# Ledger of designs, part 34: designed miniproteins, single chains, continued (5)

Each design is a single chain, and the fold is of that chain. pLDDT is the mean over its residues in the fold that is shown.

## One batch from the design tools (miniprotein)

Design m17151
Fold by ESMFold2-Fast:
Structure m17151 (fold): chain A 84 residues (1-84)
Amino acid sequence: EEELRKLAIEDMAKWLLHLGAITEDEAKNLGTEEGLIAAMQRHLKLTEEQARRNLERFIEGVKRSQELAPEIAARKAADDAAGA
């Protein structure tokens, strides 16, 4: 759970960096949930509640992705084996 939160924070920071919402230095320093929330408030003009909601939504998405990863991997392996 803590591990999943850490991965979600890192992925969210990379996504914000890709959008130009944060700098590379800020992304490197966003190793914490609080750091990411502060960055979202500063750059996206969100309230703390909105930032936490967005982070929780992203964590839920990462959890769902992890639950679906074996199914997606199996489908890709089948497609690769079939030459599709």
Scores: mean pLDDT 68

Design m17152
Fold by ESMFold2-Fast:
Order: C-alpha cells, then sequence, then structure tokens
Structure m17152 (fold): chain A 81 residues (1-81)
C-alpha cells in the first residue's frame, strides 16, 4: 500500500493541490473497494487530508510543502493498517 501511495504522489508531482487531493482520494477509495481498508479508515484519511488542504490555503503553503504533508498523512495512516 505505501509503495502504491508513493507512486500516486510521484505521478501527481506537477498537479495542483486540488488535483493531488482528487488523485489521493481516488486511491484511498480504491483501497476501500478492494477491502484493504475499512469505511471508517477511509473517512479518517479523507478528513485528515481535507485538514491539510484547508491549512495549506490559509498559510499559503507551497505545492511542495502540501505534497509532503499529504504524503506524511497517507503513509502514517497506511502504516496503522
Amino acid sequence: AIEEAEAVLEKNKDASKEELLEAVGKFVERLREQGRITEEQMEEIERRLLGVYVRSLRDKASLEEFRKEVREVLIEALKKI
């Protein structure tokens, strides 16, 4: 799962913050559909990612900093599964 997440992030390295969130959201939904995570785990990851996005807009964070925070949230969540 972690290596797949890193691949999604790499394919979207030039994407906007919104495009990156959509790509990661679809990846997490795919994991849920495959039974690799629960509905509750999916909702928690989505909530954390939305928090990163909102803070990124408030703080005018760079795309690179946003990508790093998204990666940290996603990898941390996947390690607990």
Scores: mean pLDDT 83

Design m17153
Fold by ESMFold2-Fast:
Structure m17153 (fold): chain A 107 residues (1-107)
Amino acid sequence: SEEEKLKKEKENEEQAEKSYEAGQELFKKAKDLAQYALDNVESLSEEELRELINKARYYLESAVGNLTNAAKLSSEEKRKDYEKKKKEVEEEGEKLIKKVEEALKKK
């Protein structure tokens, strides 16, 4: 049972790391889309801006989901780090998306 515990802990740590990496890549996609929308508010249509907002939100939610999974699979110490990163991602992502939504309302 000790060998099985160590094997499960290692598998959980590897899966947590993969979920964390996936979450970071998805967050980058969310930020890139939201920033593109902000940079092009005047040239993009309202429909194109809404599509970019919806897609950025989808990637942000997917990033948060992956970070939540990383936290659940991790030891207490690493769990706190992933939970902190999740909060930072949620706060930064929501702030950026809200800027796009506000720019769209002024269009």
Scores: mean pLDDT 89

Design m17154
Fold by ESMFold2-Fast:
Structure m17154 (fold): chain A 66 residues (1-66)
Amino acid sequence: EVEEAKKKAEELEKETGELIRQAGELTGQAYLDPSRLDAVAAEQEALVDAAVKKTKEAKAKVEALA
């Protein structure tokens, strides 16, 4: 059902937004402790990769329905 696909896409968009927010918080932590810069950068990359994966999953699901 198309409506169900739209709701799942909205959920994935919300999850992606939360990951972006978390990445911003990590940037603030690096500012307070520069010794953690490498660790913060690695964690931000992991969050971006997770967001990209969710976007690809959402696209594949929409394409499978249409």
Scores: mean pLDDT 71

Design m17155
Fold by ESMFold2-Fast:
Structure m17155 (fold): chain A 73 residues (1-73)
Amino acid sequence: SELEERFKKGLFSLGNLQSLLDEGAPQDEINEQIDKIVEYLNVDKSTLKSIKTVAQANDLTTRIAEEFARQRA
């Protein structure tokens, strides 16, 4: 479904965000992944901008995955 495809793309972008944060990538690359996450998962942009560590990005990824699983149950 479109919802499942958007969710997969959102999780992929969250994984990219974690990698970029870990490697200390330029803010432009981080912002590109943030914009994709907002588009695919409809997460508030200010919430994503508050994420500065791999651990914080992983926590958000886990919460989003759990919410999606509940919506499919």
Scores: mean pLDDT 81

Design m17156
Fold by ESMFold2-Fast:
Structure m17156 (fold): chain A 64 residues (1-64)
Amino acid sequence: SMLNEEERREEAERNRETLLKQGVPEELVERLAEAIINGKAKEALELIKSLPSFIRESAEVLTD
């Protein structure tokens, strides 16, 4: 599905809180949010790959 910029911002904000609650470092969460907001799907996917395996499954929802 194609998300517009505003929808990507809302998704990034919601998932930012979830990832922080799961113990993901703020630096990584902020980089992921920026990549999602700017539609940088490949960068977002690479950042997700750096997450612990149990968090990666949740974070994949952010990128489609």
Scores: mean pLDDT 67

Design m17157
Fold by ESMFold2-Fast:
Structure m17157 (fold): chain A 76 residues (1-76)
Amino acid sequence: SKSFDVLRKLALLIAEHFGASKEFIEKIKNGDTSAIGYAISQALRDLSLEQLRRFLEEAGDTGIMRRILDRYERRR
């Protein structure tokens, strides 16, 4: 699905930003949902919401994922 492709691309951008291993990046490229989820969870912990929004735009988000992020921000 297009949403899954956005999540995978987002996870790749996050993994590259944090200097993740080639093995971990390969898992994300192969659609490993646990690796994708781990990368996103790390970003939510360690990145600003502003940086996350920029990565979402680079990943090709149409605003759906940004809406989810805004809800997360309101709960901080």
Scores: mean pLDDT 76

Design m17158
Fold by ESMFold2-Fast:
Structure m17158 (fold): chain A 69 residues (1-69)
Amino acid sequence: ASEEEIEKYEKMAEYLRIKAEGTEEEYEKYKAEHPEYARLAEGLAESLGVSYKEAYEILKKKAEELRKS
């Protein structure tokens, strides 16, 4: 996997972590700085029908697996 692909999943995971346990100010700031990653991450959580915390764990594991490849 490319560094860009790994970074995408890591940034998507971070947004979901902040969304699940951070403040409104934190996730709004992250969303403003990385709107595409925020949109993709929320869309993934919605399509899977899981919580933001669960979606974070899925994306975190995906990024880790890509780094091991």
Scores: mean pLDDT 80

Design m17159
Fold by ESMFold2-Fast:
Structure m17159 (fold): chain A 83 residues (1-83)
Amino acid sequence: MLEFTGEEESIRNVKNAMRKAYENGDKEVSIRVHLPSREGLEQVAEEAKYTAKLMGYDVETRFEGNDLYIDAKESEEISKLLK
């Protein structure tokens, strides 16, 4: 699991981690983000969802206090639509 802290760096690192996983042919990537505010975590979650959609991943987010867990898995439906 990848772990990131800091709001601006977390957004960049999440996007970069998803892109790198996609380029490596990884079918799943798990990321944990720790931020002091729920609002910041929600913003990271939204950016992760947008990035995942562009990369063909389905993303599930879970909030646990000041931690955000992002689980991205290769989308079978998106892969099917792109044939």
Scores: mean pLDDT 74

Design m17160
Fold by ESMFold2-Fast:
Structure m17160 (fold): chain A 65 residues (1-65)
Amino acid sequence: EEEIIKYARKLAEALGLSDEEKQQLIDLALNHPELTLVLLEELKKLTDAVEIINELIEAIKKALS
């Protein structure tokens, strides 16, 4: 959970999201992790924040195991 929050926050900051959008990303990752994984794979095609996205993907996968 803490790792998911940390990397979701870092990703939101890298993408220039507002504090409200940042919280929405955190809530999405915690409450809908499988959907979030699909969305993050698509997001990797659209941004240069690939490293942070991969960190968030790994944190979510680890929480689901």
Scores: mean pLDDT 83

Design m17161
Fold by ESMFold2-Fast:
Structure m17161 (fold): chain A 109 residues (1-109)
Amino acid sequence: IEEFKKAKKDIEELGKKAIEKMKSLSGKQARELAIEFIEEVIEKLQELYDKSTNEEAKGILLSAMMLLRGMKLYLKNNPEMSVEEAIKIVEAAVDTVLDHLSLAIEAEE
């Protein structure tokens, strides 16, 4: 539970910092930062998955990681993306992960 709560806080902060940084970048740079952000979040969710003994929580984490991999693929396939579009994808990634982490915390309780 505590590791999931920490991850939720850490990912929320990482997302806020990424979005603020993107506002001063080109579309290409913002897209690259969005890909990097999603990779870092997937890595954190994988760590939680590997440490969890709760099958329901593991299933929720897998779902979040699959959605994030889809967002990453979309970013890679859209090199002409605007800064505003990249920011919206990071916002969607943060919302998706925070919702799934909240469900995983409930499953662990």
Scores: mean pLDDT 87

Design m17162
Fold by ESMFold2-Fast:
Structure m17162 (fold): chain A 86 residues (1-86)
Amino acid sequence: MEELRKAVEEAIERIKKAKTVQEAFDAGLDILNKAVEKLSEKPVEKTGSFVSAMEKLIEAGAPEDEVVEAGDRLQKAITELVEKQK
């Protein structure tokens, strides 16, 4: 799904540019919440966690495999940022 892939790539770029782990987490979550709203075509309350955002993406019709891959890529980007800041 192109829309989800684009959202993940934008999130990873924002994570790489983040100065703190919290800023990186917020950037990824914001983009996932925007993808949920676009895919569901209805107003959706913003979630406070990656897991909840991913679950809403699946409910909105995103393929589960692509959502899991997106989550893995975002988690890896955040982990690499944390390791770089040590």
Scores: mean pLDDT 73

Design m17163
Fold by ESMFold2-Fast:
Structure m17163 (fold): chain A 77 residues (1-77)
Amino acid sequence: MPLVLPPADFDPSDPAQLRAYLVRYAREHLLMDEAAAEALADWYLSGVVGEPLPGVRRESVEAALAEMERHLARYAP
């Protein structure tokens, strides 16, 4: 499946933009419900590592973000 692209002005160092992208990625790429996608994004950004969301593993989110970073690297010069 094609990776969900972030907005053209996406800044991953901005937590608000990163949260919005994670919610969109979870909904469009991982096919999660909106509430679950928001919970996943908030959980990831809170930094409470080691505590899995019910039904979602931290490793799955990290793998998805690593795929996103690899995809974005192809568009960076």
Scores: mean pLDDT 59

Design m17164
Fold by ESMFold2-Fast:
Structure m17164 (fold): chain A 84 residues (1-84)
Amino acid sequence: AEKEVEEELEKLKKEGVSELAALGVLLVKAVEHKDEEKVELVKKRLEELAIEELRRRGESEEAIEERRPAIRKMAEALAESYKK
C-alpha cells in the first residue's frame, strides 16, 4: 500500500499534477472502495507529503504548521463527502 501510494504520486508529478491533488484522488478512490485501512493510510500520507510540498514551494515554517490542521480537516471532509 505505501509503495503504491508513493509510485502513483511520483507518476502524477511527472505528468504535472500537484502532490496535493494526487493525494486527493487517492483518498477518493480508497473511500469508494470502502477500504478503511487505506483511507487512514492515505490521510496520514496526505498530511506528510503535503507538508513536504509546501516546504519545497518556499512556505514559511509558520505557514506549514498552520496548514497542518487544515490539511487533516480537508482529508476528513473529503472522506465523509464520499460516504453515504
Scores: mean pLDDT 72

Design m17165
Fold by ESMFold2-Fast:
Structure m17165 (fold): chain A 69 residues (1-69)
Amino acid sequence: SPEELIRQLEDTFNTVKKAVETSDKDEALNLLDSMLAMLDHLLRTESDPRVRELVEQYREEVEKLREEL
């Protein structure tokens, strides 16, 4: 369901963000690149506007974190 996917996305994003804070630069870049690949896939496959909006928000945040490394 969209609600379960939203919860999973929120949990995954929070986990990745915390992992990035304790990782070296190479590990952090790999984590962020993997997250971006997942988010890009979801934008191509998901049609629910709430899921798509959340994915766009997380994609922007992940790109910002990647650029700040």
Scores: mean pLDDT 84

Design m17166
Fold by ESMFold2-Fast:
Structure m17166 (fold): chain A 60 residues (1-60)
Amino acid sequence: MATPEELAEKAAEAAVINGYDDEEAQSLANTVARTAESRGLDGEKVKELALQRYKELKAA
């Protein structure tokens, strides 16, 4: 079972690789958070971690 951190990292990587802007990255984070909630994981934590990691990966 994927951890919240693993789901967040995959979402952040996908956003950067696909050239998403900040709005698109936020939409992806929201989608992944909803998927995490359906699996009984903390969706808010996944969303926060995904957005934080996306910002880190974008920082040159």
Scores: mean pLDDT 80

Design m17167
Fold by ESMFold2-Fast:
Structure m17167 (fold): chain A 81 residues (1-81)
Amino acid sequence: GIERARELAEKLRELMVKAGVSPEDADAAAQTLIDEAETGSTPPSKVVAVVMLAVALAMEHPELRDEINRTVTELIRVLDA
């Protein structure tokens, strides 16, 4: 559902900021995921780029790894539905 996607995108945004991503870049990443949830027409390369960034941050920040991985996994499921 769109509401769940927004909730998860906002959570990922907060985790990205905690991992040292700028608020502007974190907001852009979250908006990419929200746009995909709302339209289903976001370029796949943009969605993949956000997921790959999240994976890289989880590798670099063991303290955030579990939360990032859970959030990304749930987002992928919501976006594929």
Scores: mean pLDDT 84

Design m17168
Fold by ESMFold2-Fast:
Structure m17168 (fold): chain A 74 residues (1-74)
Amino acid sequence: SMEERELELFRALVVLERSLKQGVSPATVIRRVSPATLDEEARRLLERLRKASQERGLPWEDVLQAIEDLLAVG
């Protein structure tokens, strides 16, 4: 579903942020952090950005595409 795809995208962002912040590989973050914690952080980030896009009048689909494009260039 679209919601599952959004959560997968935001889980990847949370893992990447923690990886860069802690100086460890993304695989190490996934091993050390519970799936429930990653999902909770992903849901909070998703809700925060969705609210911000609505308040700024930015189409949510454009925001999602920009995030996907940024992750693809890594």
Scores: mean pLDDT 83

Design m17169
Fold by ESMFold2-Fast:
Structure m17169 (fold): chain A 64 residues (1-64)
Amino acid sequence: GSSAAELAAQYTGYTLRAVGIVVDLMLSGVLPSGTTAEEAAKLDPRAKPYLKRAEEYKAKLDQL
């Protein structure tokens, strides 16, 4: 088992990595105005694996 702190750290870490990957895409101006970092991450195949892992850790944290 993982502690709540370990699960929260993994969730935060993967979320930040996903957002970091899409920052350049958001700053490029190719996305529609008002696109959130989460929406951009879902559209970027580089960020999707990190976002999916973040969601998996969040689900485990929510089960505690």
Scores: mean pLDDT 76

Design m17170
Fold by ESMFold2-Fast:
Structure m17170 (fold): chain A 83 residues (1-83)
Amino acid sequence: ATVTSFTPTSGAVGTKITITGENLGTGDHKVAFVDKNDYSNVVETTAKGVSDTTLEVTVPASLAPGTYNVYVDGEYVGDFTVT
């Protein structure tokens, strides 16, 4: 499974993020939001498989405003800014 991009790259708590890639399958995937200013602050959630190329995840209610490194199945895929 390979993640190529996600959108949007910023949003409030509850924003739906669409993750695009290849060979993702229709199963659930683990997503981690790691605080860029404090790497001990990690919030994990689940992205739902929509298709082999698309996952959907919602920004968790526990995230404070700030910039987070996003990981899908333990792989770094980009930064997301919670507003």
Scores: mean pLDDT 81

Design m17171
Fold by ESMFold2-Fast:
Structure m17171 (fold): chain A 73 residues (1-73)
Amino acid sequence: MMAREKQLVEEAKERAKKMPLLSKEEIEEVKKKVREFSGIEPEDLSDEEIIEIMALLLRAQEQLKREEEERLK
């Protein structure tokens, strides 16, 4: 059970790292998807759906952090 949660997180991180750079429009789309899924119980989502949404969120967060660092230079 604990191993499953860790595996889903690791798979999401790996997918996010291999994912191409998201456009500003794609980042906005990710925010919309996250809001939609915030109202759904995790049990109603498949492992693949959870991994995909987490990977997109992690990728968007990484890009926003890099953009913030670029603004401070």
Scores: mean pLDDT 72

Design m17172
Fold by ESMFold2-Fast:
Structure m17172 (fold): chain A 74 residues (1-74)
Amino acid sequence: MLEKILEETIRAVSELSGVPLEELRKIADRTIELARKKGPAVAVQEGTRELVALGVPESLARILAASAAMVGVS
């Protein structure tokens, strides 16, 4: 369930921001790993920062980072 929401979110963010799917997946994977190691709050903060640096609008970056962090703690 959460993995499907993450895949749909990655696709939507790519369409809306123009950032390639491959780059968004790499950040999502790192955010998942960080959530497992240090918890979801740190993962959302770092994932959002990396996505914004790629040109993703902050609101979309937070949604994607949160979705990835939820997968990491599930």
Scores: mean pLDDT 85

Design m17173
Fold by ESMFold2-Fast:
Structure m17173 (fold): chain A 64 residues (1-64)
Amino acid sequence: GSRYTLSEEIKAKLTPTSALALLKEHNLTSPEARALRERLQRADPSAPVDEEDLAALEKLLAQH
């Protein structure tokens, strides 16, 4: 579809490391993408991604 939405299953398994890989794969260079990358790089790589950061990621992927 024209809109990218992360499934609940993907969200449950998504780590900062995998979220960073998605940002890199889509080559997102906006200020919002850079801010999200910085937050994810400072997060515990094994911890679940925050809901706010997941929402930011979905929005960035949908705008690509």
Scores: mean pLDDT 71

Design m17174
Fold by ESMFold2-Fast:
Order: C-alpha cells, then sequence, then structure tokens
Structure m17174 (fold): chain A 60 residues (1-60)
C-alpha cells in the first residue's frame, strides 16, 4: 500500500493538475493562447511527475 507521504503527494499532484487544467481552459476562453501554451507545458510536467509516482507505487 502507498505510504501516507506518497498518498499525500498524489493528492497534491491531482489538485494542482485540476487547477492548471481550469486555468488553461480560462486562458483559451479569453483568447490568451500564449498563456494557455505555457500552462499546457506545466500540465505536462505535473503529469510526468504523477506518472513517476504511479510507477514507484506499482513497483512497491
Amino acid sequence: PPTPEQARRGAILDTVLGILEAARDFALEQGDFKTAEEISRDIERVRAEKARLEAELAAS
């Protein structure tokens, strides 16, 4: 089972991802494509970090 620290890290990553996705959608609605592109890169980084955590948990 995940440690309390791993579970907390996962919850934080999920929360951050949700906020970033909402922010990207808002930027797109405003026609701010440059900001949306920057947020999309941040989303990719958070998703990569979450994938690493999931791989760590699967190996445990």
Scores: mean pLDDT 85

Design m17175
Fold by ESMFold2-Fast:
Structure m17175 (fold): chain A 63 residues (1-63)
Amino acid sequence: MSPEEARAVAERSLATIRELAKTDPEAALLYAEYALQEFSKWPDEEVRREALARFRELRAEIE
């Protein structure tokens, strides 16, 4: 996966989690945790660091 494609996947996941948080914050937190685990496996260090920081920020906002 290219860095551009990886960033697009992260943006879509963030948008989905934000929308889900409006109706089901518990499910949104579980999805955010899953996203953190998935992005932690990505080989591109910069994309991984950016994605993990954004997902952690979003999780904190929902908590």
Scores: mean pLDDT 79

Design m17176
Fold by ESMFold2-Fast:
Structure m17176 (fold): chain A 88 residues (1-88)
Amino acid sequence: AGLPSDEEITAALALIRAASGKGEVVIENELDKISPEDRELVLGALAKSADKVIVKNVSEEDIELFRQYKDWEVEIDEENKTVTLTRK
């Protein structure tokens, strides 16, 4: 209740490790496995590790979450269900 499951934590850590030392990261359908609360934590961790994050196959609910990140250069393509986040 209110805490991420072990599976969600494992998925989040795997994404962070994959992003470590990378200039850009591409995420496909991985966010659908993670709760909305955990998605914010994962994106925050990726922001520290990657310069650019491209999220593919984003649901309409997830697109609304990305609109909250004003400190990121956010490009939303609703037709292709793709969000691009660029850290300055």
Scores: mean pLDDT 65

Design m17177
Fold by ESMFold2-Fast:
Structure m17177 (fold): chain A 94 residues (1-94)
Amino acid sequence: SMEELVEEIDRLGREAHRLFSLLQRAIADGDLARAEELLARLEEVRRRIEELYRQAKENIDQFSDKQIRSIEDALEWVREQLERARALVAEARA
């Protein structure tokens, strides 16, 4: 349902925030293996949000403009944090 899709995206957004914070801590602690595991999980969260966004677009008439904007904002945020996370892990690998 629309409500379940919105709730799942909100949940995934919160998980992305948590994973990014843990990744930054892993980098600070010098735990590269943990940082790489967290990066992989963050990439999976991004893929899942993109899949749900695709489903929302296929049913666009069932969503408010505010709901679609909220989903797009969540996706943009997770993409930006993932790029930052990739840069942090790449720097730590060097």
Scores: mean pLDDT 85

Design m17178
Fold by ESMFold2-Fast:
Order: C-alpha cells, then structure tokens, then sequence
Structure m17178 (fold): chain A 80 residues (1-80)
C-alpha cells in the first residue's frame, strides 16, 4: 500500500525538519561546548539530526516530538 509508505515518509521528513530547526537554533551553543573539530562536529550533528528524526517519527504530538528530538540531539552531542 503506497499510501502507508507516503504517510511514513511524511512523518520522517516532518521529524527531521523539527530536528534540523532545533539544531539550527542551538548549533553555535553546542559547537562552543564541544572539543570537536569543525568537521567532526558537523558529522556528529548530522548523525544526531537523523537519529532524532527517526526516533521521534511516531510521536504524534508536535510539542512532545520537539522535546524528545532536543533531548536526543543534546545527548548525542554530549557523548561526542
């Protein structure tokens, strides 16, 4: 069923967009707090954005999705 695939793809893209928006807002702050090179930081951030998007895809409430995405992003940046 193509409609189910499109709904899942839509959810993923929406979640990725939210994760990207959070990353854009906090990128400078997180960059200043890490001891990573610019290349390593950018690679870590991109990976974290994708992971946050995938893990929050099934969260229906946009506010909870945003909150969970931010938590995942911050955790991944701290582990780097």
Amino acid sequence: DREKVLEEVDGLFRSLKIALEIAEEKEEEWREKTNLSEEEFNRTLLSAIFEAGVETEKIEDEEERRKKAEEILEEKIKEA
Scores: mean pLDDT 78

Design m17179
Fold by ESMFold2-Fast:
Structure m17179 (fold): chain A 80 residues (1-80)
Amino acid sequence: KLEELIEKIEKIVKEASKYADPLTRKAMETLVKLAKENPEKAVEYAERILNILRALSKSHPELQPLIDEVEKILEELKNL
C-alpha cells in the first residue's frame, strides 16, 4: 500500500543520512514528512529525494544500492 512505500523511503532516508550534511538531512526528512501529509504527491517527493541521493552518490558511491531501491519504490508508487 501507499503508506508502506512511503515508510520504505523513510528507512532509506534514515540510512542515507549518515552521508549527508545537516541541511541535506533536514531536506530529505522534510520531503518524507510532506509525502506522509500529502500522499497524492508522494511520487513528486520521492523524485526529489532520489535527486538528492544521486547528488550525494557523486561523493559516496556506496549509496548506489539505496538509489536503486528508491527507483524501484518510485515505479511502484507510479503504478498505484
Scores: mean pLDDT 85

Design m17180
Fold by ESMFold2-Fast:
Structure m17180 (fold): chain A 70 residues (1-70)
Amino acid sequence: MKSSEEVKKELLEEIKRLEEEAKKGADPVKKMQEVLDAFLKYAPYLSEEQLEEVKERMEEFAEIAEKLLE
């Protein structure tokens, strides 16, 4: 069983991977949806502090995705 810190780390790595795929030409909307689905699935395993960190990372990706749609 993974610790909450390991879950957070893997979720952040997954967000990074999805962001890089979007930057390489994948559909940013679909990649953002995949991030949201992963977040909702793993959110119950994270502390409030860890949830805030992941939400900030998701907001960063959303800004990047918006720019990629331009």
Scores: mean pLDDT 81

Design m17181
Fold by ESMFold2-Fast:
Structure m17181 (fold): chain A 65 residues (1-65)
Amino acid sequence: LDALADAIAAEVSAAQPADGASPEELIERVAAEVRARLVALGVPPALAQEIADRYRQALADLLAS
């Protein structure tokens, strides 16, 4: 999954939040983008959702720090 992890990292790094968006809205957009990219890469929707949920939690924890 190294290639998949690298692709996701690149997509997340390229995703810039809209100016003025709330932290929760930014987290939701990033999670949705991660999920969509994983599905496009052939990852099953259930697994893509789990990975997106982990990203959402990691972002929420980062913003809470």
Scores: mean pLDDT 70

Design m17182
Fold by ESMFold2-Fast:
Structure m17182 (fold): chain A 106 residues (1-106)
Amino acid sequence: SDEEDRELIRRMEGYLRELFEKELGVTLPPIPESASVEEAVMILYSQMLTLADAVAEKEGREIHSEEELKELMVELLVRHLGVPREEAREMVTRLFELYNEVVAKS
């Protein structure tokens, strides 16, 4: 639902902010309150790609698949923020599903 998707966006924004600070020493600007769910999903997905690429480069590895990218994000949420692995996997998977839906409608 729209309400569940907004809650996911809120959680992921907070988590990505902390992960960017912990992994990269960077403070992310807030997502504008005026942003639509679709705009917020696009911003969060872009931030996840940026974080994953930077962490992979730092670790001397390449991400070869969407599944490897999802697994890296799950690992970062578990390791740095103590998010339960199953919950982290569900949130990351849902955000990717929302991104694919937004792209398909564009």
Scores: mean pLDDT 85

Design m17183
Fold by ESMFold2-Fast:
Structure m17183 (fold): chain A 74 residues (1-74)
Amino acid sequence: GDMAEDAANKVGALVSGGQFEEAAQWLVDEGFLSEEEAQRIADEAYEAYKKTGDFSVAAQVARDLTRRLLEERA
């Protein structure tokens, strides 16, 4: 829904600035995802960054995974 898209966009914005752990913390603090699910998003986004050197690619990975996990809970 709209909330999943808004959460994904916020996480993507944080990751595009290199704020991987802040993105994970925000998801947990807002009650969207568990600590384990949020850490998985941070880890997969950081792995994408390590492979490409591109924060925009990492941000896209973070957005897509956040949306998928939130949609699976609905």
Scores: mean pLDDT 86

Design m17184
Fold by ESMFold2-Fast:
Structure m17184 (fold): chain A 83 residues (1-83)
Amino acid sequence: SEEEIRELVKILRESKDLQERKEAAEKLVELLGSEDAELVRRELLKAYPTLDVESRAILLEALLNSPHKEEALALLHELLSLP
């Protein structure tokens, strides 16, 4: 759901627990292989400029380790191309 995806993005951005941020990123990236793929892509593109360096690194690592290679690589390219 959109609310669940937004909550995972909030955890990735704001959680003081590094493990919670990693788990949130992994769940978001796994959803790139689901019917929610476009919603996840949209919310991550919106959120990426608001993430600190540590959260960005966590997200990029999750994308690089994703089994959904085509979707993950496409999103990685878009995130790195933001102004």
Scores: mean pLDDT 85

Design m17185
Fold by ESMFold2-Fast:
Structure m17185 (fold): chain A 97 residues (1-97)
Amino acid sequence: MSELMEQASAENALQAAIEHLRKAIEAAREGDLEKAIEHAEKALDLARSLLPVYPEEMAKAVEHAEKAIEAAREGDAEKAVEHAEKALEHAEKALAA
C-alpha cells in the first residue's frame, strides 16, 4: 500500500520535472537564460529526489540538467537546449517505464 502511494507521488514529481525541463528549453530558445537556469534547477532538484525510484534514467537526467545549467551560465543557449532536451528524453523514458 505504501509502495503505491510512493509510486503515485514519484510519477507526479517526474511529471513536474518534465514540465520544468520543457520550460527551461523554451526559455533558452527565447534567449532568457536566467529563466532557463531557474527551471533547470527545479528539474534537477526533482530528478535528484527521484534517483531511488528511477536510478538509471534519473542519473542521466541529473547529468544533462547539470550540463544545461552550466551551458546557460556560460551564455551558451544552444548547448543549454541540447542538454535540457537530453535530460527531458531520460525523464520521459522513466515515465514510460
Scores: mean pLDDT 85

Design m17186
Fold by ESMFold2-Fast:
Structure m17186 (fold): chain A 101 residues (1-101)
Amino acid sequence: EAEELLRELKEAALELIKAALAGDIEAARKALERVKALAEQLKKLFPDDSALHALLDDLIATGEELIEAAEKNDILRQIGLALRIIGLLIDLEKRLEELLK
C-alpha cells in the first residue's frame, strides 16, 4: 500500500521534472496535482509522522518552484530544483523503509 503510493509518487515527480524541462507547463501542472494527491494519501497512512509530512510538503513546494522556474525559462534553476526533487524522493523512500520496519 505505502510502497505502491511511493512508486506512483516517484513516477509523478519524474513526469513533473520531464514536463518542466521540456517547457510543457500544462503537463507539469497536471503532474504536480498528481504529486499533491498522492502526498495527501501518504499523509493519511502516517498521520502522526511529522518527518514524512515535512518531506512531502517540501516536495510539493519544490515542485511549485520548478514550474515557476520553467515559466521564466531559468534553466539553471530548473536543474537545481529537479536535483532537489530527486534528493527528496530518496529521503522519502528511506523514511518509509523506517516506518515499515
Scores: mean pLDDT 89

